Designed miniproteins, single chains, continued (3). Designs and how they scored, part 36

Each design is a single chain, and the fold is of that chain. pLDDT is the mean over its residues in the fold that is shown.

## One batch from the design tools (miniprotein)

Design m9222
Fold by ESMFold2-Fast:
Structure m9222 (fold): chain A 86 residues (1-86)
Amino acid sequence: MKEKIVSALQAVLDQAKLDPSVSVETIDRLQAAIDYVKGLEELKVEHLIMLGYFLDQVIEESSNPETKLAAEAAKKVINQAIKELT
């Protein structure tokens, strides 16, 4: 599951970097979140909930439909992971 979450977040980060409507601060936070998740021995529900909030921030800032779709797809992956952990 961790690899799938990292891949989904990386796709959002790559898309957000091409999207001038997403702030550098939001991009930096998403990069930090990905690096944090990569370093975790175990993903807990609390981590997944926090990642969902970062993706919501990307969706709110972005004016690009492709960025919004990537973030929504990543949220779907995270929501599925939460269901699997509960």
Scores: mean pLDDT 83

Design m9223
Fold by ESMFold2-Fast:
Structure m9223 (fold): chain A 66 residues (1-66)
Amino acid sequence: APLPLDAEQEETRLRLIKIVNEKVAKHPGKLSSQQVRDIVIEALEELEKEGRASPALRAALERLKA
């Protein structure tokens, strides 16, 4: 059933949010579009290194790097 996959996706989402929030906390004030992109790329790379990134997240990471 598709519902069990939502729990794993939620776990990955919470981990991504934690990494992003940690990186954002180091940049008080207004973030530029480039800084936001860099933070997202770094967070996705950390998830991939942890083996938590789905194929869709890897594809998104490659697109952001291009």
Scores: mean pLDDT 72

Design m9224
Fold by ESMFold2-Fast:
Structure m9224 (fold): chain A 100 residues (1-100)
Amino acid sequence: MEAEKKKEEEERAKEARERLEDLAEEAAKNIAELYELYLQAKSSSPEKAKELAKEAEEKGRRAIELLEKIALAAPHAKKGTEEGIKKIEEIVAETKELAA
């Protein structure tokens, strides 16, 4: 019974880690795509930059949602997620300014 209980605890810990890894990977992907949109907007016409800024806002919103979920599931990551959110907001704002 004690060995089974330990195995169940290890399985739950593994599922929690896999869930956090999936959230982190999806967040990283959205952040990378946001940065690519920012770089494209920087080298684009104002009209194209406006379309890219809209896409960047959507990618930034998704990345922020994922980082907030990570902070809720892993409170020890809160400082890193807060810094990440701030950087995402800055990149989105800069991309919008390129469209103005």
Scores: mean pLDDT 81

Design m9225
Fold by ESMFold2-Fast:
Structure m9225 (fold): chain A 77 residues (1-77)
Amino acid sequence: SEKEERALKEMKEEHRRAVQIVRNAMGLSPEEIRRAMQEAIEKLKRVGKEVPSLKEAAQGGVELARRAEAEALARQA
């Protein structure tokens, strides 16, 4: 019980830190980060990943955010 409670707490802290890192790097709101992560999870499931890891979701979210920014900059050029 204590071991499982500690594992759940650690997982929640890791999730919060991942969201904060993406937010600080991209200048996105928490809502935008959540949306990007959800889209990344959906895309990973289509590639054959039944349940993507938190790390894969965070990385996918960062990639999607960077691509969106690059597209916006390209349209302004």
Scores: mean pLDDT 61

Design m9226
Fold by ESMFold2-Fast:
Structure m9226 (fold): chain A 82 residues (1-82)
Amino acid sequence: EEEERKKKELLEKIKRMVKEGRPLDDILRELVELAKEKGLSPLTRAELILFAWELYGGEGEVSNETARLLAEARAILERERR
C-alpha cells in the first residue's frame, strides 16, 4: 500500500543513483534520510539498504558509517525473520 509505494519510489531512485556512478556512501546517506522523511519502517529501510549494497555489487572499500548501516540492516532482518 502506501509503504510499498514509497519503497518502490526509493528502489527506482537507488537504481538511478547506482547507474549515475554515485559513491555507495552518498547513496546510503540519502536513502536513510529519505526513508526517515517518508516514515518507512526500520524493516523496509533495512531491506532498501541491503538492496542498494547488492545492486552496487558489494565492491571496494566501505566507510565505517556504511559498514555500521549494513550491519544494523542485517541485524534487523534477522530479528524480523522470527
Scores: mean pLDDT 76

Design m9227
Fold by ESMFold2-Fast:
Structure m9227 (fold): chain A 67 residues (1-67)
Amino acid sequence: MEKALEIVARQAARLTGKDPQAILDALREAMKRTGAKTPKEAVEAARDLGLIDEETAQAALFVASLL
């Protein structure tokens, strides 16, 4: 799981020009708050909690679909 979140955050950051650490922290916080078990669930939770914007969520969901 941790490695998958790191890959999702890094690649989403590359696609959007945003900070990979900020995306990773948002995904980790969403998992902690919701108990999400997959990278896709973590991204959806982070979006629903307002921790990431829609552009970041779309990029991260695309990357997660490749895992």
Scores: mean pLDDT 84

Design m9228
Fold by ESMFold2-Fast:
Structure m9228 (fold): chain A 55 residues (1-55)
Amino acid sequence: MDVADEVERIRAYARELGLSDETIANIERQVSEDKFDADTIITQLDLAAEERAAR
């Protein structure tokens, strides 16, 4: 699939979660460098959001 579409999907989701621009830029870089797939990043964001809500 097109990496650009995956980056936009992750960016939109991270913005909805209220993440900082710096954090969003780091996620974009990780996906663009093909280090992680978009589904893995989204799963990590969901886990981080749940952990923050539990604290």
Scores: mean pLDDT 68

Design m9229
Fold by ESMFold2-Fast:
Structure m9229 (fold): chain A 71 residues (1-71)
Amino acid sequence: SREAAIAAAREAILRYAPDLPEEEATRLAQKVVDLLEAGRGREALELLQREAGLSPEQAQHVLTRAYIHLQ
């Protein structure tokens, strides 16, 4: 489900960026899921690196966790 994908993405973001405000992590998780549903995974990776300071590997892990709930 979309809600499960957002929750999984938010938890993964906060695991790698624990100092990020929860509201910001939720906003990013929603945007990541929106981009994944639109087939725009590269933009989702770039967004996480730019706004949450995640490494490419950490950003990919966030996408993988969200994507499991969207299939």
Scores: mean pLDDT 88

Design m9230
Fold by ESMFold2-Fast:
Structure m9230 (fold): chain A 95 residues (1-95)
Amino acid sequence: SSKEFFDSLSPEQRELFLKIAAVAYLLQEEKGYVTREDFIEALEKELGLDRATAESIVNFLNFAGDGELTVEQVAKALGISLEEIKREADRLKAE
């Protein structure tokens, strides 16, 4: 289902996933870790996602294990480089 979900995404939705990964990067830089709840709340606040959508995305990124996630795991799940994630995180900080 996750592969079919990803393959159904538009280029615009893939751009949204880059922003999602950037939010995880910013949380890890601020707190040293990314918890499931902090990530869901940050996606709602920073990207305007509803809670159900944010939860679905976090579950897709394999956050169901220990309740913690690394930006490296997000990068691997989405097929996005850490360099691209850092550039988007820098852009989000500049607004």
Scores: mean pLDDT 74

Design m9231
Fold by ESMFold2-Fast:
Structure m9231 (fold): chain A 100 residues (1-100)
Amino acid sequence: SLLEEIERLLLEIYLLASELAAGRDSARPTLLAKVEEALALLQELKKSANAEQQAIIDEMIALLKELRRLIEEGAPPERILAVAREALTVFSRFIKLKEE
């Protein structure tokens, strides 16, 4: 499903950001591609979401746009990892809301 694909991408983004923080600079292009992919899927998810769900999706979109900017600007890997982790936390809140 779309939601399962978004979850997988966010986990892959976190793992790639962790590799980058561990000094694996070769992870940057793949990380950027996965962030762009997740942004496209979140925009798609938003189309069928209610107002409360859309608010959390918009928070995730904002975090992934910040993450994309940080990657493109060559920000410190620790900052990139912190934003990737925050995106997973927001996604967890979305899942809890959807389980209601």
Scores: mean pLDDT 88

Design m9232
Fold by ESMFold2-Fast:
Structure m9232 (fold): chain A 86 residues (1-86)
Amino acid sequence: EEVLKRLKEEAEFYKKLADMIEKSIKEGNKDRQKAVEEALKRAEETGLAEYFLLAMMIRNPKLLPKALETVKKIYDYLKKEVDALP
């Protein structure tokens, strides 16, 4: 099931990214840099501007809490869709 596979992969990506951002707020800059690199890698693999914008938000310390909020909201949405599938 291609749709299910893509939804699961997207949910996993956003969960991982949320965890990395949350850890960076608690533990500091190295985890934030890893989150930026993960988003940029996704942008390169997909060619989608949304991942570049997300990486720029994570990279900016002033926008980091907003980036976490956005990532968590996307993950929650994707998780609901995945959990609703048979």
Scores: mean pLDDT 78

Design m9233
Fold by ESMFold2-Fast:
Structure m9233 (fold): chain A 76 residues (1-76)
Amino acid sequence: SDALLEEMKRLGEAGDVDAALALLREMVAQGAPASVISTGYMIFLNALHESGQTALAREFAERFRADPELRAAAPL
């Protein structure tokens, strides 16, 4: 949803990796399609990069990849 994508952007600007991963897991639990999870992932990652938070972007990508629930829901 647009509200989810807006929240992912806000969390990315704030550098809140824990909240972003929690929100993505909640959306998976609610049956969100892979396209929504993938889009949320990309929006958060792009917001981190645009705000110069490169180390947090790397941490987020690693933690997403290490989470079997998130990886199964949105193979990237």
Scores: mean pLDDT 84

Design m9234
Fold by ESMFold2-Fast:
Structure m9234 (fold): chain A 70 residues (1-70)
Amino acid sequence: SGEKLAKEAVEKAKKLGEQGASPVRVVSVLVEAVNNGADAKAVAKGARELSKTAKPEVSRALQGLSEDLS
């Protein structure tokens, strides 16, 4: 389901961020998931939640993505 794809993508994005991946890399995982049928609103919500605990540059990119998908 689109919600399951969104959940898996958000979890992968979280792990990549924790491993020091770039903002572009973290956001690309979420964008690719939406393009592959992930629920856009669920991804937007996940991106917003991840932005609360992410490093500043990743947090800004995740906030921008959440706004674009909302």
Scores: mean pLDDT 87

Design m9235
Fold by ESMFold2-Fast:
Structure m9235 (fold): chain A 66 residues (1-66)
Amino acid sequence: MSALEQAEKLGKEAIRLAEEGRVEEAENMAVRAVIVGSDAKDEKALEVGKEAAKEVKRIVEEKGLK
């Protein structure tokens, strides 16, 4: 699995966990997506991870989960 594919997978799971109200797990998955991109020095994977983290924050705020 490429760094991009791994970041996309982790990002999608983070968003899903946020939608389920599992905030801490969602934030942990989003951080892992960013780390995958950073460790691989893959700018596209890093961007995917950062966008997932941003979307998790949006969902958390929208659902009133702090």
Scores: mean pLDDT 82

Design m9236
Fold by ESMFold2-Fast:
Structure m9236 (fold): chain A 94 residues (1-94)
Amino acid sequence: HMTPEELLTEAMRAAARGDFEKAEEYFDKAIQLATPKEKAGIYWMKANLYYERGELDKAIEYLKKAIEMYKDDPEFVEQLKARLERLEAEKAAR
């Protein structure tokens, strides 16, 4: 039995070890237990992880999911949309 915070800690540890499949498993478990507000943060963390790994398509996918979930924070949504525009431009340049 793990809390969402414990699952996120394990996901980050797995990612640091290069165990990407295990990191995904822990993130997915955290999403299942998370509130809508917590899910937004988890999707943003997944987007950042995929970006750091050079997986632009997945980074864009999860960033879009995070934007949808952050509807109650318009200032942060605008920051995420600016990030999305930069990622889409970067994908076009690759």
Scores: mean pLDDT 81

Design m9237
Fold by ESMFold2-Fast:
Structure m9237 (fold): chain A 61 residues (1-61)
Amino acid sequence: SEVEKLKEELLAQARKEYSPEDVAFIEKVLDWLVEQGLTPEQIKAVYDALKHFLDWQRAQA
């Protein structure tokens, strides 16, 4: 499906920037969003929000 393709693309991008632990968290969230039937646009918006959150969290350390 289109959402499964997007999920794999976003995870490939995340693997370049984040730790395996953070990538596993992102994957879990994306899997849940796909199961809820969200659109590709909605899934991408959540991914962008997760990236901002993780970047903020790292800045606090």
Scores: mean pLDDT 84

Design m9238
Fold by ESMFold2-Fast:
Structure m9238 (fold): chain A 75 residues (1-75)
Amino acid sequence: MEEVEKEKKKIKEEKEKILKKIEEEYERALKEAKSEEERQLIEEIKESFKAMAEAIEKLALENIEKKAKELLEKL
């Protein structure tokens, strides 16, 4: 079961990398934005990507736990 914890840690680390990239692209996009409408759209896109990253992490963690339970139930 230590392998499950290692996989969960990797998923969390990959999510943090994705969030960092989202923040870097958000800052770049804001610097290039020429209108308030563009800034609002950029903020909405950023929040959507962050929400997606959180959802992907949750699904990945749930899938790992589900697979671990299935293996335990078959043994």
Scores: mean pLDDT 79

Design m9239
Fold by ESMFold2-Fast:
Structure m9239 (fold): chain A 80 residues (1-80)
Amino acid sequence: SMAERERKLKELEEKIKKYLEDMGLNVPIDEVARFIAEAVLAKEGKELIIQVLRDMFLLDEETAEEVVEKAYEIAKELGI
């Protein structure tokens, strides 16, 4: 249902946001977390998400890969 999708999206977004905050990244944390959560829920490929993080949010490759891997781990724990 849309309500369950929205709930899972918010939980995923909040956990990603906390992870990004703990890393101390100088990026728009709210926007980055929302983008990653939406992309992961949509089952987008990791390479595409990494490319957008690099091109639009100026994350380096290693950081982008780490963040995407963590987001997928969180999604798996949430049953997404």
Scores: mean pLDDT 85

Design m9240
Fold by ESMFold2-Fast:
Structure m9240 (fold): chain A 72 residues (1-72)
Amino acid sequence: LEEEFARDEALAPQVKKRAEEIAKEMGVPLSPAVKSARTAYEALLGAAVDIATGQNVELARKIAEEVDRLLA
């Protein structure tokens, strides 16, 4: 619903900030898909694509874990 969407959208800045922190710690660039995510769900989808294509898999896995943690 709209309430669920608003929560997901409100969490996007937290997910993106955490993803940027993890990317800096690992010394790898943050995925464009994650950078442009408007919701936590879109950030998760971006991470899933990175995992599926073998790009920045470790960073993508950590982003997926953070989204799961924030949405739990």
Scores: mean pLDDT 69

Design m9241
Fold by ESMFold2-Fast:
Structure m9241 (fold): chain A 87 residues (1-87)
Amino acid sequence: DELRRRELEMVRRSEEILEKTDEKVSKEKSKSKQYSLLREGLEEITRLIAEMAGAEAEPVTLSHEQLVQKKEELRRWLEERRRRLEE
């Protein structure tokens, strides 16, 4: 249905953003810039999820270690959600 298609689109776009963020981070030599790129990517994904939920996006105020952990949790969440939607 339309809701399922919109959720799949959100998951696909979030996965694309995550992949592009990982690519940018892998090319960056500065640790501080790596974290800036990661935060930017996570903020974009958070906006997509908030838009889907009909809510306003909250700013990402996580520490550097929490950003890495959040990325991994988000990747697992997107993978699980995609499996459920595609059956």
Scores: mean pLDDT 77

Design m9242
Fold by ESMFold2-Fast:
Formats: sequence, C-alpha cells, structure tokens
Structure m9242 (fold): chain A 95 residues (1-95)
Amino acid sequence: AEMALELAREIAPDYFDELVKALPNQPGTVLFLAQLIANIRKAAKDAGLSDEEVERITKKALQLAIDNVDTLSGAEIRAKAYELLKEEIEEIKKK
C-alpha cells in the first residue's frame, strides 16, 4: 500500500497531492490514476499539442477519472479518458 503511493508520486508528482486528497485510503486507485494520467499527458505531447493544451487536457482527464472511480471500472475510466483526449485533439485541429 505505502509502496503504491511512493510509486504514484514518482510517476505523477504534479498531480499526486490532488489524487491523495480525492482518494483517501485508496493507494491502489491512486497508483492506477497516476499511471493513466501520465499516459494521457504523453499521448497529448506525442500528438504535437502545446504545453498549455497538454496541461489543460491532462487536468480534465484527471478530474474525469476522479469523478468516476466509484461508478466505473478501471477499463471504463481509461476508455473515457482517451475519448476525452481524442475529442480535445479534434477540437484543436478544427481551429
């Protein structure tokens, strides 16, 4: 449990405090979301988005994941986070 929080802090240091605050006593979920958010951020950067757009999308994905942890499976949260990323990229490219 403690090792999961330590690893989550290493993977997503900028979002670790928000994850721990939103998910008290859920170290495995904190680690899962840290990994997901890091992957979303990387995918947004790989898509050629600006640092500002990457940060905005990453924060939206984080909030979406936190809001759904009690109602959706990890696979469903992952799918919704990537759908959000796709929609945001499409909106940016329409301009």
Scores: mean pLDDT 84

Design m9243
Fold by ESMFold2-Fast:
Structure m9243 (fold): chain A 69 residues (1-69)
Amino acid sequence: SKILKQIEKDFNVFKDIVLNDPNITEKSLLVDFKAFRDYYLNIVGNDQTIIDFLNKKFKELVVEVKQKK
């Protein structure tokens, strides 16, 4: 899906910003991710494939943030 590739590209930018933030916390990450997710869900609607993709990517990012601490 073309839209899924765009979301993946945008998520990689989000991930890079998060991993380069020395003050990032799990709580701040959750707030920022909810804003990112809600933005895309407002565009695509209730697409389960996109929801599953975003949840998987967020779970992976949480692990990387925890490993940084």
Scores: mean pLDDT 82

Design m9244
Fold by ESMFold2-Fast:
Structure m9244 (fold): chain A 104 residues (1-104)
Amino acid sequence: MRVTLVVVAHTADGQTTIGVALADEEGRVLAAATALVPASEAADTAVRLARELLERAGVAPEEVTVVTTPEPTSVELARAVAEALGAELRVAPPAEVGRLAGAE
């Protein structure tokens, strides 16, 4: 099964809000997590959350494509996650990312 891992993030006042969601080929959300952490911890937190969601959903890293919006913080964290998992990274418009995460 091919799975999309959506990684989105926003930094304000030195704190980063991170959203991570796993969705199947039909856009059904299998697992999701959010965190608010200091910006210095954001990349490590995003990687940890991504691995936790994969383990909970029973998804292998090889089945995953990491998808994010063109927002710089989201791209930075999604790249860190993709590199840690050995997965492909895709940048998509916000509407497409929302659809893949089951938000629309």
Scores: mean pLDDT 80

Design m9245
Fold by ESMFold2-Fast:
Structure m9245 (fold): chain A 65 residues (1-65)
Amino acid sequence: MEVKLEVVAEVQMSETRTLLTLRAPAGTSAEAAKEAAERLFPGAEVLDVRELPDGSVLVTVLVPA
């Protein structure tokens, strides 16, 4: 199942690493949001997956350049 992710924060950590915070819509499971993030950014490291009070899910990934 395709999950649509929204980029809500972007932080340049170094010249070769960018920290992205992605939001999945309400009703998305943490597992589905994590899988969608890994699919959109192959080779990225998933650092955190967090459910918000509104039911949406935040996924923080470290993307190589």
Scores: mean pLDDT 78

Design m9246
Fold by ESMFold2-Fast:
Structure m9246 (fold): chain A 65 residues (1-65)
Amino acid sequence: MEEEIEREINRALALIAYATTKLGIKNDPENADELLARTRAWFDRQGTPEAAEVKAELEADYAAE
């Protein structure tokens, strides 16, 4: 139960970061690179599988690097 709850929390936080980043870029595209860099750094600091999975979704959305 505890491990399942922790994974759910980790996934929810990662999804919030993902959604917030996408919305932020849509509303302020001139600062997209800075927002992406901050969000990528946040995902890297989490070190969770859930953060890695959601980070991969973010990278796929912006694969025009």
Scores: mean pLDDT 78

Design m9247
Fold by ESMFold2-Fast:
Structure m9247 (fold): chain A 98 residues (1-98)
Amino acid sequence: MEEEERERERKERIKELEYMAETVLPTFEKAIEKAEEAGLDVREIAEFMIRESEEAIKLLEEKAKEYEEEDPELAEAIRRVIETLREVRRKARELLAK
């Protein structure tokens, strides 16, 4: 009973992480596009995303290590989010560079 509930919750978390891994980068690109359309400073969004992604990567790396032995599938899903955040950070840095 409880193990089935935990398995369902685990699968939902993995699905959420997979959704984040697929959507974080397009969401960032969409935010840049909308900011440009609205006449907002794209650099502010880029700087914010660099700070947020650095902090999130740190927290997620700690979480992935925590789950590595207990739930390798969950740890792998977390690492996919980390890779997406690293890509967001890379693109944000490129945007700030010019």
Scores: mean pLDDT 81

Design m9248
Fold by ESMFold2-Fast:
Structure m9248 (fold): chain A 74 residues (1-74)
Amino acid sequence: GERATVLNKIDELIAAGKYDDALEVLQNAREAGVLTEDEYISGLEKLRKAGHKKAAKLLIDIETEEALKQIRAA
């Protein structure tokens, strides 16, 4: 299916060191509704571990928003 094809492409691009291309595929798939939020976050974590600065910042922004939601609920 489309979701599996996209996830395989992201993993292939990361393995090839094409981190900018992997991030673009990941973001486009999220905007198209192909990936769940959890799959998007997992993709960003893989890119962050690989040292991709833009993906690391995006993940920190998501983690910050989730932390703020918890503070507002407390």
Scores: mean pLDDT 81

Design m9249
Fold by ESMFold2-Fast:
Structure m9249 (fold): chain A 96 residues (1-96)
Amino acid sequence: PEITEEEILKVAEEAIKKEPGAGAALTGALAALLGLPEEVQEKLLELAEKYGGKESRRLFEEARELVRAGRLEEAARLLAELLGVDPSYALRMLRG
């Protein structure tokens, strides 16, 4: 089944509501990794700021830029720190 924009936004909103910092960073990384349209990325960034303020917005942007730059090991370390998981597990999630 194809994942719709509405489904992506709904899942991201639930993740950000539960863990604003970690959810925002993970959403930013995935938005870049999946090559989501800029309009969708902007809506996700607004959700991060809505639920986690300026800090969640910053974490979303940082994770997104690390993935865009191909710096997957640094993105994995950031996500691992926020999620409390092993960096190698986070790197495996980003690589699929």
Scores: mean pLDDT 82

Design m9250
Fold by ESMFold2-Fast:
Structure m9250 (fold): chain A 83 residues (1-83)
Amino acid sequence: SEIARRLAERYSLEQLKRFAQLMLEHEKDDPEIVREAERALKSEDKLEQAEHVMRALDLSVQRLKDAVDSVIERREKEREEKR
Protein backbone atom coordinates (compact mmCIF):
# COMPACT_ATOMS: atom_id res chain seq x y z
CA SER A 1 0.00 0.00 0.00
CA GLU A 2 1.38 3.40 -1.06
CA ILE A 3 -0.44 5.10 1.83
CA ALA A 4 1.23 2.75 4.34
CA ARG A 5 4.63 3.52 2.78
CA ARG A 6 3.96 7.28 3.08
CA LEU A 7 2.86 6.79 6.70
CA ALA A 8 6.09 4.86 7.44
CA GLU A 9 8.17 7.62 5.78
CA ARG A 10 6.39 10.46 7.64
CA TYR A 11 6.14 8.97 11.14
CA SER A 12 8.66 7.30 13.43
CA LEU A 13 8.27 3.73 14.73
CA GLU A 14 7.42 5.21 18.17
CA GLN A 15 4.70 7.46 16.67
CA LEU A 16 3.17 4.54 14.74
CA LYS A 17 3.08 2.47 17.95
CA ARG A 18 1.39 5.42 19.72
CA PHE A 19 -1.26 5.54 16.98
CA ALA A 20 -1.85 1.79 17.44
CA GLN A 21 -2.12 2.23 21.23
CA LEU A 22 -4.70 5.03 20.80
CA MET A 23 -6.75 2.86 18.41
CA LEU A 24 -6.63 -0.02 20.89
CA GLU A 25 -7.81 2.25 23.76
CA HIS A 26 -10.63 3.99 21.82
CA GLU A 27 -11.90 0.97 19.81
CA LYS A 28 -11.42 -1.72 22.50
CA ASP A 29 -14.91 -3.17 21.84
CA ASP A 30 -14.27 -3.78 18.09
CA PRO A 31 -12.39 -7.10 17.79
CA GLU A 32 -11.22 -6.46 14.19
CA ILE A 33 -9.75 -3.04 15.02
CA VAL A 34 -8.18 -4.44 18.24
CA ARG A 35 -6.60 -7.29 16.21
CA GLU A 36 -5.00 -4.92 13.68
CA ALA A 37 -3.82 -2.50 16.41
CA GLU A 38 -2.25 -5.41 18.37
CA ARG A 39 -0.50 -6.62 15.18
CA ALA A 40 0.92 -3.12 14.68
CA LEU A 41 2.23 -3.06 18.29
CA LYS A 42 3.85 -6.52 17.91
CA SER A 43 5.49 -5.73 14.57
CA GLU A 44 9.20 -4.81 14.51
CA ASP A 45 9.09 -3.84 10.81
CA LYS A 46 8.07 -0.20 10.31
CA LEU A 47 6.27 -0.81 6.99
CA GLU A 48 4.34 -3.81 8.39
CA GLN A 49 3.47 -1.69 11.44
CA ALA A 50 2.20 1.12 9.16
CA GLU A 51 0.10 -1.40 7.16
CA HIS A 52 -1.66 -2.61 10.34
CA VAL A 53 -2.19 0.98 11.57
CA MET A 54 -3.76 1.82 8.18
CA ARG A 55 -6.05 -1.24 8.35
CA ALA A 56 -7.18 -0.26 11.87
CA LEU A 57 -7.84 3.33 10.70
CA ASP A 58 -9.73 2.13 7.59
CA LEU A 59 -11.92 -0.09 9.80
CA SER A 60 -12.52 2.77 12.27
CA VAL A 61 -13.49 5.15 9.42
CA GLN A 62 -15.83 2.51 7.93
CA ARG A 63 -17.49 2.00 11.36
CA LEU A 64 -17.92 5.78 11.72
CA LYS A 65 -19.44 6.01 8.21
CA ASP A 66 -21.83 3.13 9.00
CA ALA A 67 -22.84 4.82 12.29
CA VAL A 68 -23.45 8.19 10.55
CA ASP A 69 -25.47 6.49 7.77
CA SER A 70 -27.59 4.71 10.43
CA VAL A 71 -28.30 8.01 12.24
CA ILE A 72 -29.29 9.73 8.96
CA GLU A 73 -31.56 6.80 7.99
CA ARG A 74 -33.22 6.81 11.43
CA ARG A 75 -33.80 10.58 11.35
CA GLU A 76 -35.23 10.40 7.81
CA LYS A 77 -37.67 7.69 8.97
CA GLU A 78 -38.70 9.80 12.00
CA ARG A 79 -39.28 12.84 9.76
CA GLU A 80 -41.42 10.86 7.29
CA GLU A 81 -43.59 9.52 10.15
CA LYS A 82 -44.42 13.14 11.11
CA ARG A 83 -45.54 13.96 7.54
Scores: mean pLDDT 77

Design m9251
Fold by ESMFold2-Fast:
Structure m9251 (fold): chain A 94 residues (1-94)
Amino acid sequence: SIEEMIERLKKGVDDFLKHLPADVAKKVKEMMEKIIEAIRNKDFETAKKLVEELGEFLLKEAEKRNDEDLRTLAEVFVHELQEAIEELEKLEKE
């Protein structure tokens, strides 16, 4: 179900947040709440757009901090989010 996939997504988000600076983690959490809300509303176009905005935010933060580990972690996380949203969209279109 969508709810089961959202719960798995939330767990992945919580794990990711543990590796972020506190100020970055706060903004990521706020953005993820908006992404999850869009998914619950079956608004996958908005969810995908918000993931793009989250990715841009994270990459800019990594560049600002000169943090290659954050850049790599952000790229992996955004890719996993994109895959999860596409999977959820396919399940709803069945």
Scores: mean pLDDT 83

Design m9252
Fold by ESMFold2-Fast:
Structure m9252 (fold): chain A 65 residues (1-65)
Amino acid sequence: MGLTVDLSDLTPEQRAEFQRLALRASRETGNDVRAAIKRALEEAYKRGLLTPEQYERNLAAIDAA
């Protein structure tokens, strides 16, 4: 596991929801960790778990890693 995302503004319940999204995305992407995290970030943003700034910063961090 090598990708880091900033979820510091999320409650424990919201972080658990993000983890569920990441697990689902991992299954959908054939365990491609980078693609799974990007998909989870997109879904979390659509659900209002992330601000636009948090979403953009995390995507940039994943693309730079």
Scores: mean pLDDT 72

Design m9253
Fold by ESMFold2-Fast:
Structure m9253 (fold): chain A 84 residues (1-84)
Amino acid sequence: MTEEEIKEVLEKLAKKLREEGYPDELIEAYIELLKKQRELLERLRAGADPREVKREMAAFLRELAERTGHPELREMAERVEADL
């Protein structure tokens, strides 16, 4: 997929979530999570250390949990850290 196609998919997703009544702050956090997951997956494909990638994902999830107040994101971070 091209960067242009990805931008279009993310814009459509954000619009759909807004129409479903999700607050903008949660939509932005979810889009950030999807972008981060993609970046980390590309780094893994390029030969990055899986342990370092998992550590970065856990830190990102904890930061999102603190910003959004969602305990599920903190639980996700703890699960990723447990798999290190």
Scores: mean pLDDT 76

Design m9254
Fold by ESMFold2-Fast:
Structure m9254 (fold): chain A 71 residues (1-71)
Amino acid sequence: GLQSFISQLDDRMRELQSEIARLQAEIASLQTLPNTEENQQKIAELQREIEINEGVIALLEGVKSFLESKM
């Protein structure tokens, strides 16, 4: 039913939030290292991955809001 689907969206968003936290911790670790071009590139790649995951969460939040508006 609709409630089951909403619960699945909540679980997916929780997984994505956990992944963002992991990526943020990895960036923090890299920031303790020398400011090399290689480390700057790795940080930039991780930041892009966070941005993508945040975009997916925003999309899922939009879907959840739409579904809740129909209940």
Scores: mean pLDDT 87

Design m9255
Fold by ESMFold2-Fast:
Parts: sequence; C-alpha cells; structure tokens
Structure m9255 (fold): chain A 60 residues (1-60)
Amino acid sequence: SALEAAAQLAAKEAGASREQGLAAARTGIDGGSPEEVARAGGTSLREGAGMGQAARALAA
C-alpha cells in the first residue's frame, strides 16, 4: 500500500525501524505536525518532517 511504501522510505531515510516509519507516516498522512511525526517515529524534528513529507507525497 502507499502507506507501507511511505513508511519504508521514511524509515530508511531516518535510519529508523519499519515500525517507527509506519507510526511517523500514519501521523504525517493524518496531517500531524512535524513535531508529532518526530515523536511518533522517535526521531528528531528534522527527520520527522522528512518522514511526514514523504508520507504525504506517496499518499497523493
């Protein structure tokens, strides 16, 4: 699915696990802030923002 693809890309970009990538991607697609995305993925704000952007791009 697009969510799974976004999660895999986000996780690889951030050096995070697939589960962290999935949590971040779901938060990003749901319109979460970069801070919320980072918290969900357990990553920095910059990395979380990248995950959210990747998730939105793949969901579009």
Scores: mean pLDDT 63

Design m9256
Fold by ESMFold2-Fast:
Structure m9256 (fold): chain A 83 residues (1-83)
Amino acid sequence: SSEIDAQRQYLLEQIDREYEKTKDEKTYLVNRLIVLEWALAERKKMSPQDILARIDEIKAQVEAGMSIAELKERIRELEAELG
C-alpha cells in the first residue's frame, strides 16, 4: 500500500542519516535489510505476530554470520521485488 511505501521510505532515510554519522556499513546494511523484509511482509498481509517472528528470524540469520556481500545481494533482491 502507499502507506507502507511511505513508511519504508521514511525508515530508509533515517537509516541513511545514521550511516552518514557512524559509517558502520554492516549496521547500515542490516537495518536496511530489516526494513525491506518488514515492508515485503506487510505487502504480503502477514499478521503483526508473524511479521515480528519473521524479523526475529532475519536477525538470527544475521547473527549466525551473513557476510556484507550476502546482505547486499539480499537487499538488491528485496528492492527489485518491492519496486
Scores: mean pLDDT 87

Design m9257
Fold by ESMFold2-Fast:
Structure m9257 (fold): chain A 86 residues (1-86)
Amino acid sequence: GLEEALKLLEEAIKAAKAGDAEAALKYFEEAVEILAADPRAPEELVRAMERALGLAKKAIEAGDLDGAIETLEQAKELVERAKAEL
């Protein structure tokens, strides 16, 4: 659930900061899949995460790794806030 998604987002941020955009996207995709499969995850959170993943993919395709990292950090904050309110 939320804890597993947070751990994957942390690994995605680490990969992106190391310049490994492919690994960062794979961890991000896995985090979104885990949230989408968790019945306790709010639908609005899942949709926000899917949009963030799309933005991160576009940033990476444009060569904007810093923008992808910012998107990942914002996605992590959204999941952390959702976890704190549950």
Scores: mean pLDDT 84

